# Designed miniproteins, single chains, continued (5): the designs that were tried, part 98

Each design is a single chain, and the fold is of that chain. pLDDT is the mean over its residues in the fold that is shown.

## One batch from the design tools (miniprotein)

Design m19401
Fold by ESMFold2-Fast:
Structure m19401 (fold): chain A 98 residues (1-98)
Amino acid sequence: MEELVKKYGKDPKTVTLNLLATGEGLRNYLVEHGLISEEEAKKIDPTKPAREQLVELAHPELRDEIAERLAKLTGDVEVTFVYDEKEKKWRIVDVRPA
């Protein structure tokens, strides 16, 4: 965890998300917690599963690993975001069972 945070960003924030939620529920939660901008939220498809949206929010170097981990998980998951100063955005660097 700490090595991933140091490599990919700063200010780690872990939240619990439900993978059975729709993109709309996920979008509203992430905006409320300051993890995406309102402009980024408009690009989230409210009808697509939360799992697919979480992959899109992953750090580009970790998207395949995050997708593989999410495919094995169901229900509530702990998702760790870090702030990527180069992109000025929060990015997922880890997912694990809640």
Scores: mean pLDDT 76

Design m19402
Fold by ESMFold2-Fast:
Structure m19402 (fold): chain A 63 residues (1-63)
Amino acid sequence: EEEIKKLEAELDAQYKKNRENFDKIVKELGFSEEEVEEMRKKLDTHLANYRAKQLKELEDKLA
């Protein structure tokens, strides 16, 4: 249970870092606000799916 909470916190930190890095890159490349928003939604979905998969794999191993 403690291991799951630790992984969840680590994944949340990685999610935040990846999103911040994405925002910096798109700003430097000069994408439109509409394009940035669409790409951000896709990134958020991808990262959320990755997080869910990692947590499930750990929970399955601990069961």
Scores: mean pLDDT 77

Design m19403
Fold by ESMFold2-Fast:
Formats: sequence, C-alpha cells, structure tokens
Structure m19403 (fold): chain A 69 residues (1-69)
Amino acid sequence: SLEEAEKEIVKKMKEKNLSEQQIEDVLSIFRELAERVGVEEALELTLKMIDGDLEAIQKVVEIRREERG
C-alpha cells in the first residue's frame, strides 16, 4: 500500500540521518512517481535513489520531466 511504502521510505531516510526537509522532498517525489509508474516501482526507485544509485536518480528525473512538458 501507499502508506506502507511511505513508512519504509521514512525509516530508510532516518537511518541515513537525513533532515525533515529532505524526507518531505523525497516523499513528494515518491508520491509523484507512484501516480506515474505505480506504488511498487516508485518505492523501488525511491529506495535506490536514497542509496545514491545514479541510474535510479536519472530514471526519476526522466519521469518527472515528462510531467513538466
């Protein structure tokens, strides 16, 4: 579910000592991605992005760019 995915994202970000603003920004990105690609793919991409996976970061940027065109 969306709620369970958000909890997992928050947990991982807190483990990495990210600020409240960074957590809110990432959750905003995750919600946007979930509307485009679904909750499961959005969660996987978001968790990889938090780990600094450059391919996941690039994929997130591409998905978000399509919304702004």
Scores: mean pLDDT 80

Design m19404
Fold by ESMFold2-Fast:
Structure m19404 (fold): chain A 61 residues (1-61)
Amino acid sequence: MPTREEILEIARRAVEAALSGQLDEARKLFDEFYRKAVEAGLTPAEVMEIVREAVDEVLAE
């Protein structure tokens, strides 16, 4: 079962790829993120919270 930390790390990588203009890589990473989130039983609200946390963390760096 994927952990929240693993799912957050994938989201961070997806956001980083999107910001660097690597849209194909970002899409693949977001697809992996969503799949892992569903596997972990996360709700849509929890998924949105993790995405927001990932965006905030990447933008702070």
Scores: mean pLDDT 81

Design m19405
Fold by ESMFold2-Fast:
Structure m19405 (fold): chain A 98 residues (1-98)
Amino acid sequence: SAGDELGRRGLDAARAGDEEGTIEVARELAKLGDVSGVYGLGGLALARGMYDAAEEIFKLAEETLKKYGESENYKVTREIGRTLREIGDELEEELRRR
């Protein structure tokens, strides 16, 4: 799928330490409504020490969730949103210590 191709591009960008490229792929995944893909790429950015990129991507994931998730009464959608906020809060705390 288009999402699979974008996922590979995002992984390659993150592995290369390309913060701008990683964010750009996250934006394309967000346009497709791929909340899980944006979330996953944010987590990868965080694991790679790209804290600024991870923060921007998690914020993008939250916006994508609002746009595509609010019309659906799914427990999973709410749990993803809560997890994204918790990760964002932990990332902000980590950034404040640096």
Scores: mean pLDDT 75

Design m19406
Fold by ESMFold2-Fast:
Structure m19406 (fold): chain A 100 residues (1-100)
Amino acid sequence: SEADALARFDAALARARARIAAATSDEEILQVVEDLMVLAYTLAQEENMSPAAIDRVLAGLRDLVAFARTRLSAAAREELERAFANFEAAMQKYKEALLA
């Protein structure tokens, strides 16, 4: 199910990128990224993702966040960067618990 979870994440990541490219507001872009972060965390826990799979998911999210930053106002960019930093820290802590 890790392979299926990664395939689901990849499909969601592609949809998220398309939605951000078509988005007409900061709020829509922020919601798209938040929804993908929620999905990533859910898949990591429920599908027993390995540390390597978590790193792959985080890499995909970093690329999406970099893309989203180019489409956002300065204030929304700061909000996204703070939200993503908190998410990345939580995922890293979860990964560390799996390695312990």
Scores: mean pLDDT 89

Design m19407
Fold by ESMFold2-Fast:
Structure m19407 (fold): chain A 72 residues (1-72)
Amino acid sequence: MEEIAKEVADLAVKLKEEGKSITEIHQAIRDFLVEKGLPESVADIVAGTAATLVQNGASKEEIEKAIRELLE
């Protein structure tokens, strides 16, 4: 779970640096998590949280912490 939180934070920051919209970031992270074997409902919540936080200027550490707490 800790590893997934770090990977999600890394991906969210990377996609924002590439100029992706909040919707594009959400879709990419959701697809990534489903591919990792998470249930679609959990993947959608995690992806939405990460996309919103990164779009609002949250740091990688803040995103990782939020996702880790969500998955605990």
Scores: mean pLDDT 83

Design m19408
Fold by ESMFold2-Fast:
Structure m19408 (fold): chain A 96 residues (1-96)
Amino acid sequence: MKLSPEALDLEVQLALLEIELAVTKWAMENKDFSVEELEEMIKRLEKGIATLRQLLAEAQKLDDPYKPQLIADAQSLITEAENLLKEYRKKLEELK
């Protein structure tokens, strides 16, 4: 079934943020970070969470059959990003 242009745009933006979050999680597990790199990753995660909250608000305004899925996806990504932000902040404190 065809998505509305608005729902499709939100789905694409959420998918891109999901990929960025997955890469950020992979980097946490597989890369050694400097203090400066950790501070940059924290800044990026904070910006990502702000964008996800904006996308959640936009999803809530949709009159589209995909609205419940878009809301669920945005909420899941916000929770994952907030948990990952806590992990990066903890790692930064351990290095300072």
Scores: mean pLDDT 84

Design m19409
Fold by ESMFold2-Fast:
Structure m19409 (fold): chain A 91 residues (1-91)
Amino acid sequence: SSIEELVERLEELVKELEANKDDEAKVNAIIGEIQALLGELMRAHADDPEVQLLAAETNARLHDLLTSDLSTEEKVEKAVELVEEFVERLR
């Protein structure tokens, strides 16, 4: 997928996170969708070391959120920050 298409999909998932901040199961599922999308980006851009490192680092930090003792609301806040940072660095 193009970077522009990926960014649009990530922005939609961010809106879903904010809409579901009181639903732990839904939040965890959406974070999983973000991780899968980052994995797809890494496969599509295997020859771009900057994209590989940025996506891998973001995925690792999202995984840490899923296994953390943070509240669902705090997980949403941190996941949104991570996705926004990722999108900004891709631009």
Scores: mean pLDDT 84

Design m19410
Fold by ESMFold2-Fast:
Structure m19410 (fold): chain A 97 residues (1-97)
Amino acid sequence: MKHLLEIELVFPKVDPEEALKKAEEILARTKERMEQAGLGKVRVVSVEVEETEDGVVVKILVEFEGTPAQAERFMTLVAEEAVKAGAERVNVWFKKE
């Protein structure tokens, strides 16, 4: 079953290039952990970078192939890796069609 997931990562006091690099590392580590655990397949659909008053926001649209429970596990792993990478805020949710 396929799910669209939106990931929003907020990095304070970094430039957009550094924020993008951190976001790419978060995704790479999360994907590796999931593939090793057999938790489904992940495809990055789009990555957008936006500067706001709260910092740099990286918005990632992901297509996840797996069960709803596996998608929830993916969301948890993204949050864990984002915290390790110094994200101030992490939001992950199912995107409406």
Scores: mean pLDDT 81

Design m19411
Fold by ESMFold2-Fast:
Structure m19411 (fold): chain A 82 residues (1-82)
Amino acid sequence: MIGKAKLSKEAQEKLKKLIEAMRKAQEAIDQGDVEKAREYFEEMEKYGKELVDAASGIAKEILESLVAMALEVLRRGIEKTE
């Protein structure tokens, strides 16, 4: 059953956790704290996977691509910090 094409409540909650981890990773990068930035990056990987796993159908594929792009951007930011 296809239902309405929207993000589930579970996926929305996981998305909030991912955004919080991204914010913390960016703050660590801005402070030059490479070790903390890498720690928060690992949290992003975890919450990103949980977000994708909580999604279904088209939303899952879109979130998978967005999470992958976000992780790549932050990884490059960490590499540039040192």
Scores: mean pLDDT 76

Design m19412
Fold by ESMFold2-Fast:
Structure m19412 (fold): chain A 90 residues (1-90)
Amino acid sequence: SLQKKIEVLNKYSPLLSPEVIELAKEALKAGKDESEIQQLLNGHALYVLAKKSKDEELKEGVEELLKELGISEKDLEEEAVKKKLEEMIK
């Protein structure tokens, strides 16, 4: 079960840094909530895709959606995601 959960995180390797993926694996090994970890990584992945996109409408659409949901872009940045995962591990 745990091994399969860790293997699923490999799907993020093309999008997210090795450091974020390793922290997510550490959190799973520490018995932290899988759904919470995946939700955090999915939000971060969407943010990364939007920032790398050449589609200005997609970028603006994501920024507008985050604003309406009250989600700060800063909360989805790599450094913020690393801090959240680090706090989960503690």
Scores: mean pLDDT 78

Design m19413
Fold by ESMFold2-Fast:
Structure m19413 (fold): chain A 78 residues (1-78)
Amino acid sequence: DELIALTSRLAAEAVDEVEAAGRDPEALERALETLRQQMLEAGVPQEAVDHAVQAVRAAVEGRLDEAREHWERAKETL
């Protein structure tokens, strides 16, 4: 599944970038905007993009149950 693999990779890269920046809120917002743009340019549906972005936000904020829920919804949309 090409889009699932792509979105998973981009989301993981965004989490890594924010963790490297010390989970700064401004760095998080910049990473999420970059992630959203990259996914949309790759042809990922808007609904999947919204869920993937929320999954990354929740993961960085330590809300792992919400992150998993958003990620499963993103995969369902792909």
Scores: mean pLDDT 82

Design m19414
Fold by ESMFold2-Fast:
Structure m19414 (fold): chain A 58 residues (1-58)
Amino acid sequence: SIEDLSVAELINLIKNKYEKNGEIPSEKELEITAEKISEATGVDKEDVLNGIKETLGL
């Protein structure tokens, strides 16, 4: 379950998904993903979004 994972673990799952597929996520997809993680973990959406972008090298 998403609620059973830390922010770092959730971001790592997203990184693995995009690395495996060789795809670059769209801005809208990143925003939706950050919102879901924020809701699940209670971490601020902007901090989650920045963490995802930094982890993906964006």
Scores: mean pLDDT 75

Design m19415
Fold by ESMFold2-Fast:
Structure m19415 (fold): chain A 62 residues (1-62)
Amino acid sequence: AAALLKIRNEAKGLLFMAAEDLGYEKSAALETFVQKAVEENIESAEDAVDLVEKLLPKLKDY
């Protein structure tokens, strides 16, 4: 439980940092999208890496 929460929080941090590097500003919509994606898709460290790789291209469409 605690380890999974840590992994999910780290994935959220990486996605927000990547969004900022691409020139996106933090918005309620972006925060909601990232939160749901992390909660629905991350059950392990491997899932976190896969999710970040899959979502980085999608951030360019926002």
Scores: mean pLDDT 69

Design m19416
Fold by ESMFold2-Fast:
Structure m19416 (fold): chain A 91 residues (1-91)
Amino acid sequence: DFLKLLKPEALKFLEEGLNDLNTTKTTEEGRKRARELLLQAAVALDRGDKEQARKYFRRAVSVIVAENLRKIGEEIDEELEEKKRKEELLK
């Protein structure tokens, strides 16, 4: 079990980050990618590389934001295409 080998600071960061991720609304792909980045951040913290850990954490947040915005954009595009189809049927 790799998690048992992490230093207490790195393990606490990972547990808190994963708990926050579990309560954050996002896509399955966004959650998976953010989880992978949080694991990389925890590994960096375990090595004492706080700068690299911060970069991975920022990437995890950016992935969630980007995925959520992409999903909203796809929903808008679907609504617009549905409206166009209805307008063509009424002509």
Scores: mean pLDDT 81

Design m19417
Fold by ESMFold2-Fast:
Structure m19417 (fold): chain A 90 residues (1-90)
Amino acid sequence: MSERLRKLAKEIGVSVSTLTKKIRELEKETKISRESIVDLAEVYLKRSGKLTEEDFEELLEGLKESYKINKDPKLVEEHIKALVELEEEE
């Protein structure tokens, strides 16, 4: 995880501390795991080739909205897992 956080922070253009703080805030509000949040951000980066700080904040807001609709962090995590598996396919 630490290496993934360092790589993601570099791509976004923020410090690891800033990235970790934003992820922790979402984890506290929704109970969605840090691993799932990082997985989703990495999928977005692979598909778009770029992830700005604003794009990342929009992803975090999207996860909050998903949690409000589903009210189940495990369901949101399973959806993210499915997206990761699709990226590993080819």
Scores: mean pLDDT 80

Design m19418
Fold by ESMFold2-Fast:
Structure m19418 (fold): chain A 143 residues (1-143)
Amino acid sequence: MEIIPIESLEDLLPLLDKDKPVYIIASDGSAGKKAEELAKLLRENGFEVTLYLLDSKDPRAVERLIEIIESIPDGANVIIFHSGAISGPDNPELGRRAYELLAAKPFNRKILVFGGKEDAEAFRDLLEYWGLEDRFIFAYLTK
């Protein structure tokens, strides 16, 4: 499956169903700032948007990610601005469980956005190893 280069956040709009709500999940920092920019852009384009920012210093960040995924309604568009904190580096089994849950949910779109191509490829390969890669759309920021 091809990983989609995005030159601007507007390149994500054609991937979304405009009749469905959008749920954005990001960690704080640079990923969170990009998620806030996207939330503003989507609202300006008539989307209903809910934004969740996870504290990268919270030892329960991955458990909160699972709670958020469970709270999202069926048929929603889901976008995750992926960072190391969201992958569960301190608890890889819990991180895996979060993505297995996300893959199983009947969401309309499941988009993972990365800060670079290499990060997107590495995480796609990890999800392929778990048998989950075909459930997701992979995108990366070109700058």
Scores: mean pLDDT 83

Design m19419
Fold by ESMFold2-Fast:
Formats: sequence, structure tokens, C-alpha cells
Structure m19419 (fold): chain A 61 residues (1-61)
Amino acid sequence: MPSLDELIAEVLANATNEEKLAEVIKRLAEHLKTYHADDEAALARAKAAVHEALSIQAAAK
């Protein structure tokens, strides 16, 4: 099972791959709900990584 840090790294690594980015984001969201539901710092880090990746993806339009 990937750690939170590994999932964040995968989100950023797959920013230009729409299919994989969507899958990694789903896995990241599930991981956060399961292991970090009340961890604001972990949620903020994950949210920042997702926003960064989606920003890169949007720039490809």
C-alpha cells in the first residue's frame, strides 16, 4: 500500500497523464478518508498537490 507521501508524489508525477491522474486522485482521496480524516496538515498537503496537478492539466487545454 502506498503511503500518503507516495500518493502525493504520484499525483504530481502524473499531472500530464489525465487517465492516471484521475485514478491516483481517487486513491489519494480514499487514503485520506481512511488514515488522515482529521489531519488538517495531511489534507492541506494533498489538496495543494491535487491543485498543482490539475493546474498543469488545465494548462494543456
Scores: mean pLDDT 78

Design m19420
Fold by ESMFold2-Fast:
Structure m19420 (fold): chain A 90 residues (1-90)
Amino acid sequence: SDEELEKAYEEGKKTGEELKDDPEGALEAIRSISSSLDPKLRSAYILGLAKALGLETPVNSLEELTTVEQQQALENAAIEGLEARAKALK
């Protein structure tokens, strides 16, 4: 439901705020989020996390998480951005 998407987004945002200086921890958060979750809920969480961390994403709002292609593009962009950030710190 839309309420569940908003809740997942806020949870992701909170996690991102806690891990703002730890891109490796943020990558682990994405990996640890269960594959048993609905893909749209997973994407909402990742969007919240990415926005809290100031990552550039091809999707800017929950309303744009309508297709599998958009969901995959968001996850890929978030992971690539975090991997680049983690490498730059060392």
Scores: mean pLDDT 81

Design m19421
Fold by ESMFold2-Fast:
Formats: C-alpha cells, structure tokens, sequence
Structure m19421 (fold): chain A 59 residues (1-59)
C-alpha cells in the first residue's frame, strides 16, 4: 500500500540521516526525481512528523 511504502521510505531516510546529513540530502534528491516536487514535500512532512528532532537538524 502507499502508506506502507511511505513508512518504509521514512525508515530509510532515518537510516541515511544516521550515516550523514549528506546521505539524507541525496535521498531527498532521489525522492524529487521519483515523486516530483509535491511528492517530495509530502515525504518531507511525513519524515518531520515521525522524526521531528532529526528533521530540525537539517534546518
């Protein structure tokens, strides 16, 4: 399902962020290519909701 896919993508983003902020940035670029600008924003919002402390580190 789309919800399950979103959950797995957010888990991947958290793992990438634990490796480096640069790795997470590259994943965001991949999301933009796959899902477009609107999709990227929705994915980033989901990531922020699930991992607010980590997301704040990116700002």
Amino acid sequence: SMEEELEEEIKLAKLMASTSVESLRLLFEEWKKKFGEEGLEKMKEAFEESNPELYKTLL
Scores: mean pLDDT 74

Design m19422
Fold by ESMFold2-Fast:
Structure m19422 (fold): chain A 80 residues (1-80)
Amino acid sequence: DGVKKAAEAFRKAAEAFKNGDVETALSYLNEGLNALDGLPVKEQARAIGLVLRAIGDILEGNYDEAAKTAEELAKFAEKV
C-alpha cells in the first residue's frame, strides 16, 4: 500500500527534522513522495508543494516548521 508507506516515511522525516538530521529527513521525504507516484496528478502536485515548503523551511534553518510540514504530508497520505 503506497499511501501507508508514504505516511510512514513522512512521519520518519518529521522525527529526523526534530532531531536536526536533515539528510535522513530528506531521504524519507523522497521515499514518501516516490510511494505516492501512483496517485492522480492533483494529489501528486499537492504532495510536491508540501515537500517544496519543507525545503524552504530547511533553507531558513527552521527544522521545527519542516517537521510540522512532514507531519501534514503524513496526514495527507493517510486521507488518500
Scores: mean pLDDT 85

Design m19423
Fold by ESMFold2-Fast:
Structure m19423 (fold): chain A 82 residues (1-82)
Amino acid sequence: MKVHLILTANSPLVAEMELRRVLSNAEEDDVILVADAGSTDGTTERVKEIIKNFGYEDRTVILENASFEEAEKKKAELEKEL
């Protein structure tokens, strides 16, 4: 089991590409952590749609308006549960 961190910022196409790449390489027990830096262009909504379509809702954590430091702290907290 591994936590995959994806950082997003007002870039729905790039966020989709990175998320699809992570999902294609993730093991069944892996957790996906998405941290958004306050996107206002539908980036977070697009991420949620892709996660739902791949059936990864139970294995995905989304942080909205998160700093890089908050994202790294959350990743470390999730890794402690392993």
Scores: mean pLDDT 79

Design m19424
Fold by ESMFold2-Fast:
Structure m19424 (fold): chain A 82 residues (1-82)
Amino acid sequence: LDEAIGLLKNLRDLVEKAETPEELDIIAAFIDMALAIGKSSGDLPKEVIEELEKARDAARAGNKQEAVDHLNKAIEILEKEK
């Protein structure tokens, strides 16, 4: 669980530092990879999966702040499960 939280915090920080749509597309691909791993392992709550899907979609759309907001919600949910 700590590893998942750390990964999401790193992805959030990457989104916050992103300056171009191309960087956001790359970060969206990393979020999608994290989603695939989480879905495959069964370790992620449904609400976390939903927030990560929204973060991925926001990043792909170039909505940097919306992507950060959804990543923060996913992190908050996971931290409550510690």
Scores: mean pLDDT 81

Design m19425
Fold by ESMFold2-Fast:
Structure m19425 (fold): chain A 77 residues (1-77)
Amino acid sequence: MEKELEEVRKQMEREYREGVPVEETEMLKKILEVLRKGAELLKEEDEEKMKKAEELGKLLEEGKMSLEEFMEELIKL
């Protein structure tokens, strides 16, 4: 998980250096915080919180939830 988070961060940094707009940079920061929170949930092995996080992810993939709503709900876990 930690290695995956680092790879995601490096990819986002590359996209930013390629001229990604400032607005996307703020979104990338929020995504990184959410990923860090996810890693903490995995470390705690809380099955209920993990199931909730997976459910939120499915709602996001189906377009039934915005990225902002997903991030806010995940942080609340």
Scores: mean pLDDT 66

Design m19426
Fold by ESMFold2-Fast:
Structure m19426 (fold): chain A 93 residues (1-93)
Amino acid sequence: MEALLRGAELLVRAIREGRELDAEEREVARAGGAEFARLAEEVNATHGEELEELEEKALKEKKPEEFIEEALEKGYLPEPLARVMRLFLEAEK
């Protein structure tokens, strides 16, 4: 299982349960966070300007989910990163 997705799922679960991560969960979350940061840096270096324009549009329309979908469709956002963003968006409900 990919560290990125597993780390995100653990963080979302802990947030929903109102608890802190244990030592083992923190290591998984740390590995996932490092992979997320690496992918985000790569995406920003290649499509940062296009993503900023899409984000501004989504914020104005109050539809953050549409930002994720449009960025993924245009190839500006890799699928694993899109899945993590959707998990955190769902956790905020």
Scores: mean pLDDT 75

Design m19427
Fold by ESMFold2-Fast:
Structure m19427 (fold): chain A 71 residues (1-71)
Amino acid sequence: MELLEKVEEMKKRIEELLSQLEPSEKKKELKEEFEEAVKVLEDGDASGEEKKEAWEKLEEVIRELERLLEE
Protein backbone atom coordinates (compact mmCIF):
# COMPACT_ATOMS: atom_id res chain seq x y z
CA MET A 1 0.00 0.00 0.00
CA GLU A 2 2.80 2.47 0.91
CA LEU A 3 4.42 2.01 -2.53
CA LEU A 4 1.15 2.86 -4.31
CA GLU A 5 0.79 6.05 -2.22
CA LYS A 6 4.35 7.08 -3.16
CA VAL A 7 3.62 6.27 -6.83
CA GLU A 8 0.61 8.65 -6.73
CA GLU A 9 2.82 11.41 -5.28
CA MET A 10 5.46 10.81 -7.98
CA LYS A 11 2.77 10.81 -10.70
CA LYS A 12 1.53 14.22 -9.51
CA ARG A 13 5.10 15.60 -9.47
CA ILE A 14 5.90 14.29 -12.96
CA GLU A 15 2.58 15.60 -14.37
CA GLU A 16 3.36 19.02 -12.84
CA LEU A 17 6.85 19.07 -14.41
CA LEU A 18 5.51 17.87 -17.79
CA SER A 19 2.87 20.64 -17.78
CA GLN A 20 5.66 23.27 -17.41
CA LEU A 21 7.58 22.02 -20.47
CA GLU A 22 6.87 23.06 -24.04
CA PRO A 23 6.20 20.16 -26.47
CA SER A 24 9.48 18.52 -27.57
CA GLU A 25 10.80 15.10 -28.62
CA LYS A 26 12.56 14.76 -25.23
CA LYS A 27 9.30 15.55 -23.40
CA LYS A 28 7.55 12.81 -25.42
CA GLU A 29 10.37 10.34 -24.61
CA LEU A 30 10.22 11.12 -20.87
CA LYS A 31 6.41 10.84 -20.86
CA GLU A 32 6.66 7.38 -22.47
CA GLU A 33 9.28 6.27 -19.89
CA PHE A 34 7.02 7.59 -17.10
CA GLU A 35 3.98 5.70 -18.46
CA GLU A 36 5.98 2.44 -18.79
CA ALA A 37 7.30 2.70 -15.21
CA VAL A 38 3.83 3.43 -13.78
CA LYS A 39 2.44 0.40 -15.66
CA VAL A 40 5.00 -1.87 -13.93
CA LEU A 41 4.36 -0.33 -10.48
CA GLU A 42 0.58 -0.77 -10.85
CA ASP A 43 0.95 -4.38 -12.17
CA GLY A 44 -0.07 -6.80 -9.38
CA ASP A 45 1.96 -9.58 -11.04
CA ALA A 46 5.21 -7.59 -11.18
CA SER A 47 8.03 -8.74 -8.88
CA GLY A 48 9.51 -6.57 -6.12
CA GLU A 49 12.69 -6.26 -8.20
CA GLU A 50 10.74 -5.08 -11.28
CA LYS A 51 8.88 -2.54 -9.12
CA LYS A 52 12.19 -1.31 -7.63
CA GLU A 53 13.63 -0.80 -11.14
CA ALA A 54 10.44 0.99 -12.25
CA TRP A 55 10.61 3.25 -9.16
CA GLU A 56 14.24 4.12 -9.96
CA LYS A 57 13.11 4.95 -13.53
CA LEU A 58 10.49 7.39 -12.15
CA GLU A 59 13.24 9.12 -10.13
CA GLU A 60 15.39 9.37 -13.30
CA VAL A 61 12.45 10.87 -15.23
CA ILE A 62 11.94 13.51 -12.52
CA ARG A 63 15.66 14.41 -12.60
CA GLU A 64 15.65 14.76 -16.41
CA LEU A 65 12.44 16.87 -16.35
CA GLU A 66 13.98 19.18 -13.72
CA ARG A 67 17.12 19.56 -15.89
CA LEU A 68 15.02 20.48 -18.95
CA LEU A 69 13.16 23.14 -16.94
CA GLU A 70 16.53 24.70 -15.90
CA GLU A 71 17.54 25.07 -19.58
Scores: mean pLDDT 77

Design m19428
Fold by ESMFold2-Fast:
Structure m19428 (fold): chain A 92 residues (1-92)
Amino acid sequence: SIEELIKEIEELFAKLTATEDEAEKARLVEELEKLIEELKKKYPEYQPLLDEAYAQAEAEAEAAGLSELEKRLAGLYGEALAFKKKYEEEKK
């Protein structure tokens, strides 16, 4: 279900915040990208909003001088947050 995918994404973000190993972070980011891609496939109409959320979060991370991996993670977090908000609003 979508709720199960959102929960799995949230659990991966929790693991990422607890992890200091760069190689493990990279692996978790790849897994996170796959789950977010599954959400996008189920809701292609959300694509423009998610792309904008990713770009905005990545730009903010760039301005803050964050690493390549951290910029990518910030973008993914922005996408996941935007998806959850839109999905919850439309479920009323």
Scores: mean pLDDT 84

Design m19429
Fold by ESMFold2-Fast:
Structure m19429 (fold): chain A 67 residues (1-67)
Amino acid sequence: SEEEEVKKLMKEIVELEREMVDNPEKFKELAEKIIELLDKLLANPKATELDKLMATSIKESLEELLA
């Protein structure tokens, strides 16, 4: 279901964020993967307004750090 997809995306994002802490040399690669998952979360109709607001904020922060 789309609700299960939201939970899976959130779990994958958290796992990638932890991987970035453990492997700072992979920051660019992991940040790009996180942005991809955030875009999927933002496109999901079952994502809450709060989920979308948080995802947009995180995405903007990561895009600024990659620039």
Scores: mean pLDDT 85

Design m19430
Fold by ESMFold2-Fast:
Structure m19430 (fold): chain A 72 residues (1-72)
Amino acid sequence: SVLDLQLQAGRAIRKAADESLPEEERLKAAQEAKKAIDQLEPLNPESAANLREKLKIVGKRHKSKRVKEVGE
C-alpha cells in the first residue's frame, strides 16, 4: 500500500541519517529509501517528492558523498 511504502521509505531515511552506523549500512538504507520512493512515485507523486527531499537533506547534512548520490 501507499502507507507501507511511505513507512518503509521513512524508516530507511532515518537509518541513512544514523551516524552511529557504518557508512555501508547507511548507504544500503539510502538505496532502500530510494527504491521505496521510486515505487511510491507513480502512486503518490507528492509524498514521493517530499521523501526524496528528505533523503537529499540526509546526504548533505551528514556529508556522505555516497548517500548524497543516492538521494540525487
Scores: mean pLDDT 80

Design m19431
Fold by ESMFold2-Fast:
Structure m19431 (fold): chain A 120 residues (1-120)
Amino acid sequence: EIEEKVEKFLDYLRQGKYDEAAKLIKEIVKDREGALALVEYLINTDLTDEQWENLLKALEKLSPEEALKVIRNLFKYVSKEDIEKLLNKIKETSSKQVYLDFKSALIVANPAYANFLLSL
């Protein structure tokens, strides 16, 4: 069940298990169901600044091609409104630098959305 995979992914982030988190996020975000579930859980979960930083570190464990595929699938399957909710959640619960690093990753993956993302 996709919910169990997302919960396991969040546990890996809480534990700083970046390699396990990186492997699991590729499996979660390969399709629409997984992408939607991940974003919904991230919006509704009270992650700390350290846990958001751990998500960035997990993405850094992926190859550039794998990281771009994960982020592009998020934009493909997740609405702009939910991407905005996710970024607002990161902005309110993380440091300015972590927030900017997430925005940069999203802009690199989808340059067509740069004006939208920079407005947030």
Scores: mean pLDDT 82

Design m19432
Fold by ESMFold2-Fast:
Structure m19432 (fold): chain A 71 residues (1-71)
Amino acid sequence: SLQEELLAKIEEARKEMEARSPWLREVADRGGEAGKKALEEYKDEDGLTASKKALQAMADAFGRGLDEALA
């Protein structure tokens, strides 16, 4: 399903970020978790809406995580 595909892509992105920049592990974890939560929250919405919400949640979490990591 689209939700399963998106969940897999979120996990792949998290692993790739962690592999490239181990010091960003916590940032990657936060982003992945936020995306997964958004997909679950909007699971009854159409795939486009769920995807948009997941992407927005990941972007917000990455930004916040980077601010904390660089503080």
Scores: mean pLDDT 73

Design m19433
Fold by ESMFold2-Fast:
Structure m19433 (fold): chain A 104 residues (1-104)
Amino acid sequence: SKEEKIKKIIELLEKLKEEYEKLKAEFEPFVDSNPSEEEWKELEEKYKKELEEIEKLLKELKELMVELLGEEKVNELLKEAAKKANNNIIESIDLLIEYLKKLL
């Protein structure tokens, strides 16, 4: 059903948010240290599995959201969320969750 699909998308968005919050705690102090290209490569390799999980979640979310709302509406929502959140990924996810909860 539509309601089951919305609930699944919300579940995956909440999981995506948790994964980004975990990485944020590790990456924010590293970014502030003005790391070299080599140091960035080492950090990406260290967190390769976590980054792959985020990529998988993003792909699954895009596919489910497009199936629910259509590609044009998904692209509009993602742009609006990013703009309102000033490109903050976690805040963008929260805005998308709020929007989807209103559809239930």
Scores: mean pLDDT 83

Design m19434
Fold by ESMFold2-Fast:
Formats: structure tokens, C-alpha cells, sequence
Structure m19434 (fold): chain A 81 residues (1-81)
């Protein structure tokens, strides 16, 4: 679980780097990979939902992105984050 969480966070950071470089397709791919590993570590991962929201936004699915971001914020508050 801990190894999957750490790898998921590393992939999310790679996604952020590609986003800052304007490489949106690579950023979305890294965010989707991050979300998968984060959910394998914790099905209610706030960071997992945030990564999935970022991927959806980069693909132009703004409605799903908003829903996943809201879920991430809800779970983060519930966990005292």
C-alpha cells in the first residue's frame, strides 16, 4: 500500500511537470496512472480523485473534472486535510 501511494504521488508530480511544460497529453496520462495507483492504495484517496479530475480537465471533460474535484475536497475535509 505505502509503495503504491509513493509511486502514485511521484506520477502525479510528473503529470504536474508535463502540464507546466505544455505537454497536456503526457500530463493527462501521468495523472491517470497516478490515480490508478493511489486508488489501489486507498479507494477513498483525495489525491487520487484530484489526479483523476486533472486528467479529465486536460481531456476537456470539465463536468466530470468538477465532480471528481468536489469528491477530492469532500474526502480531504473528512480526513482532516
Amino acid sequence: AEEKRKKGLELAREGQKYFEEGKYEKAAEKYEQAAKLLFEADPNSPVGYAALAAAKRLKGDFEEAREYLAKAQELAKAQGL
Scores: mean pLDDT 85

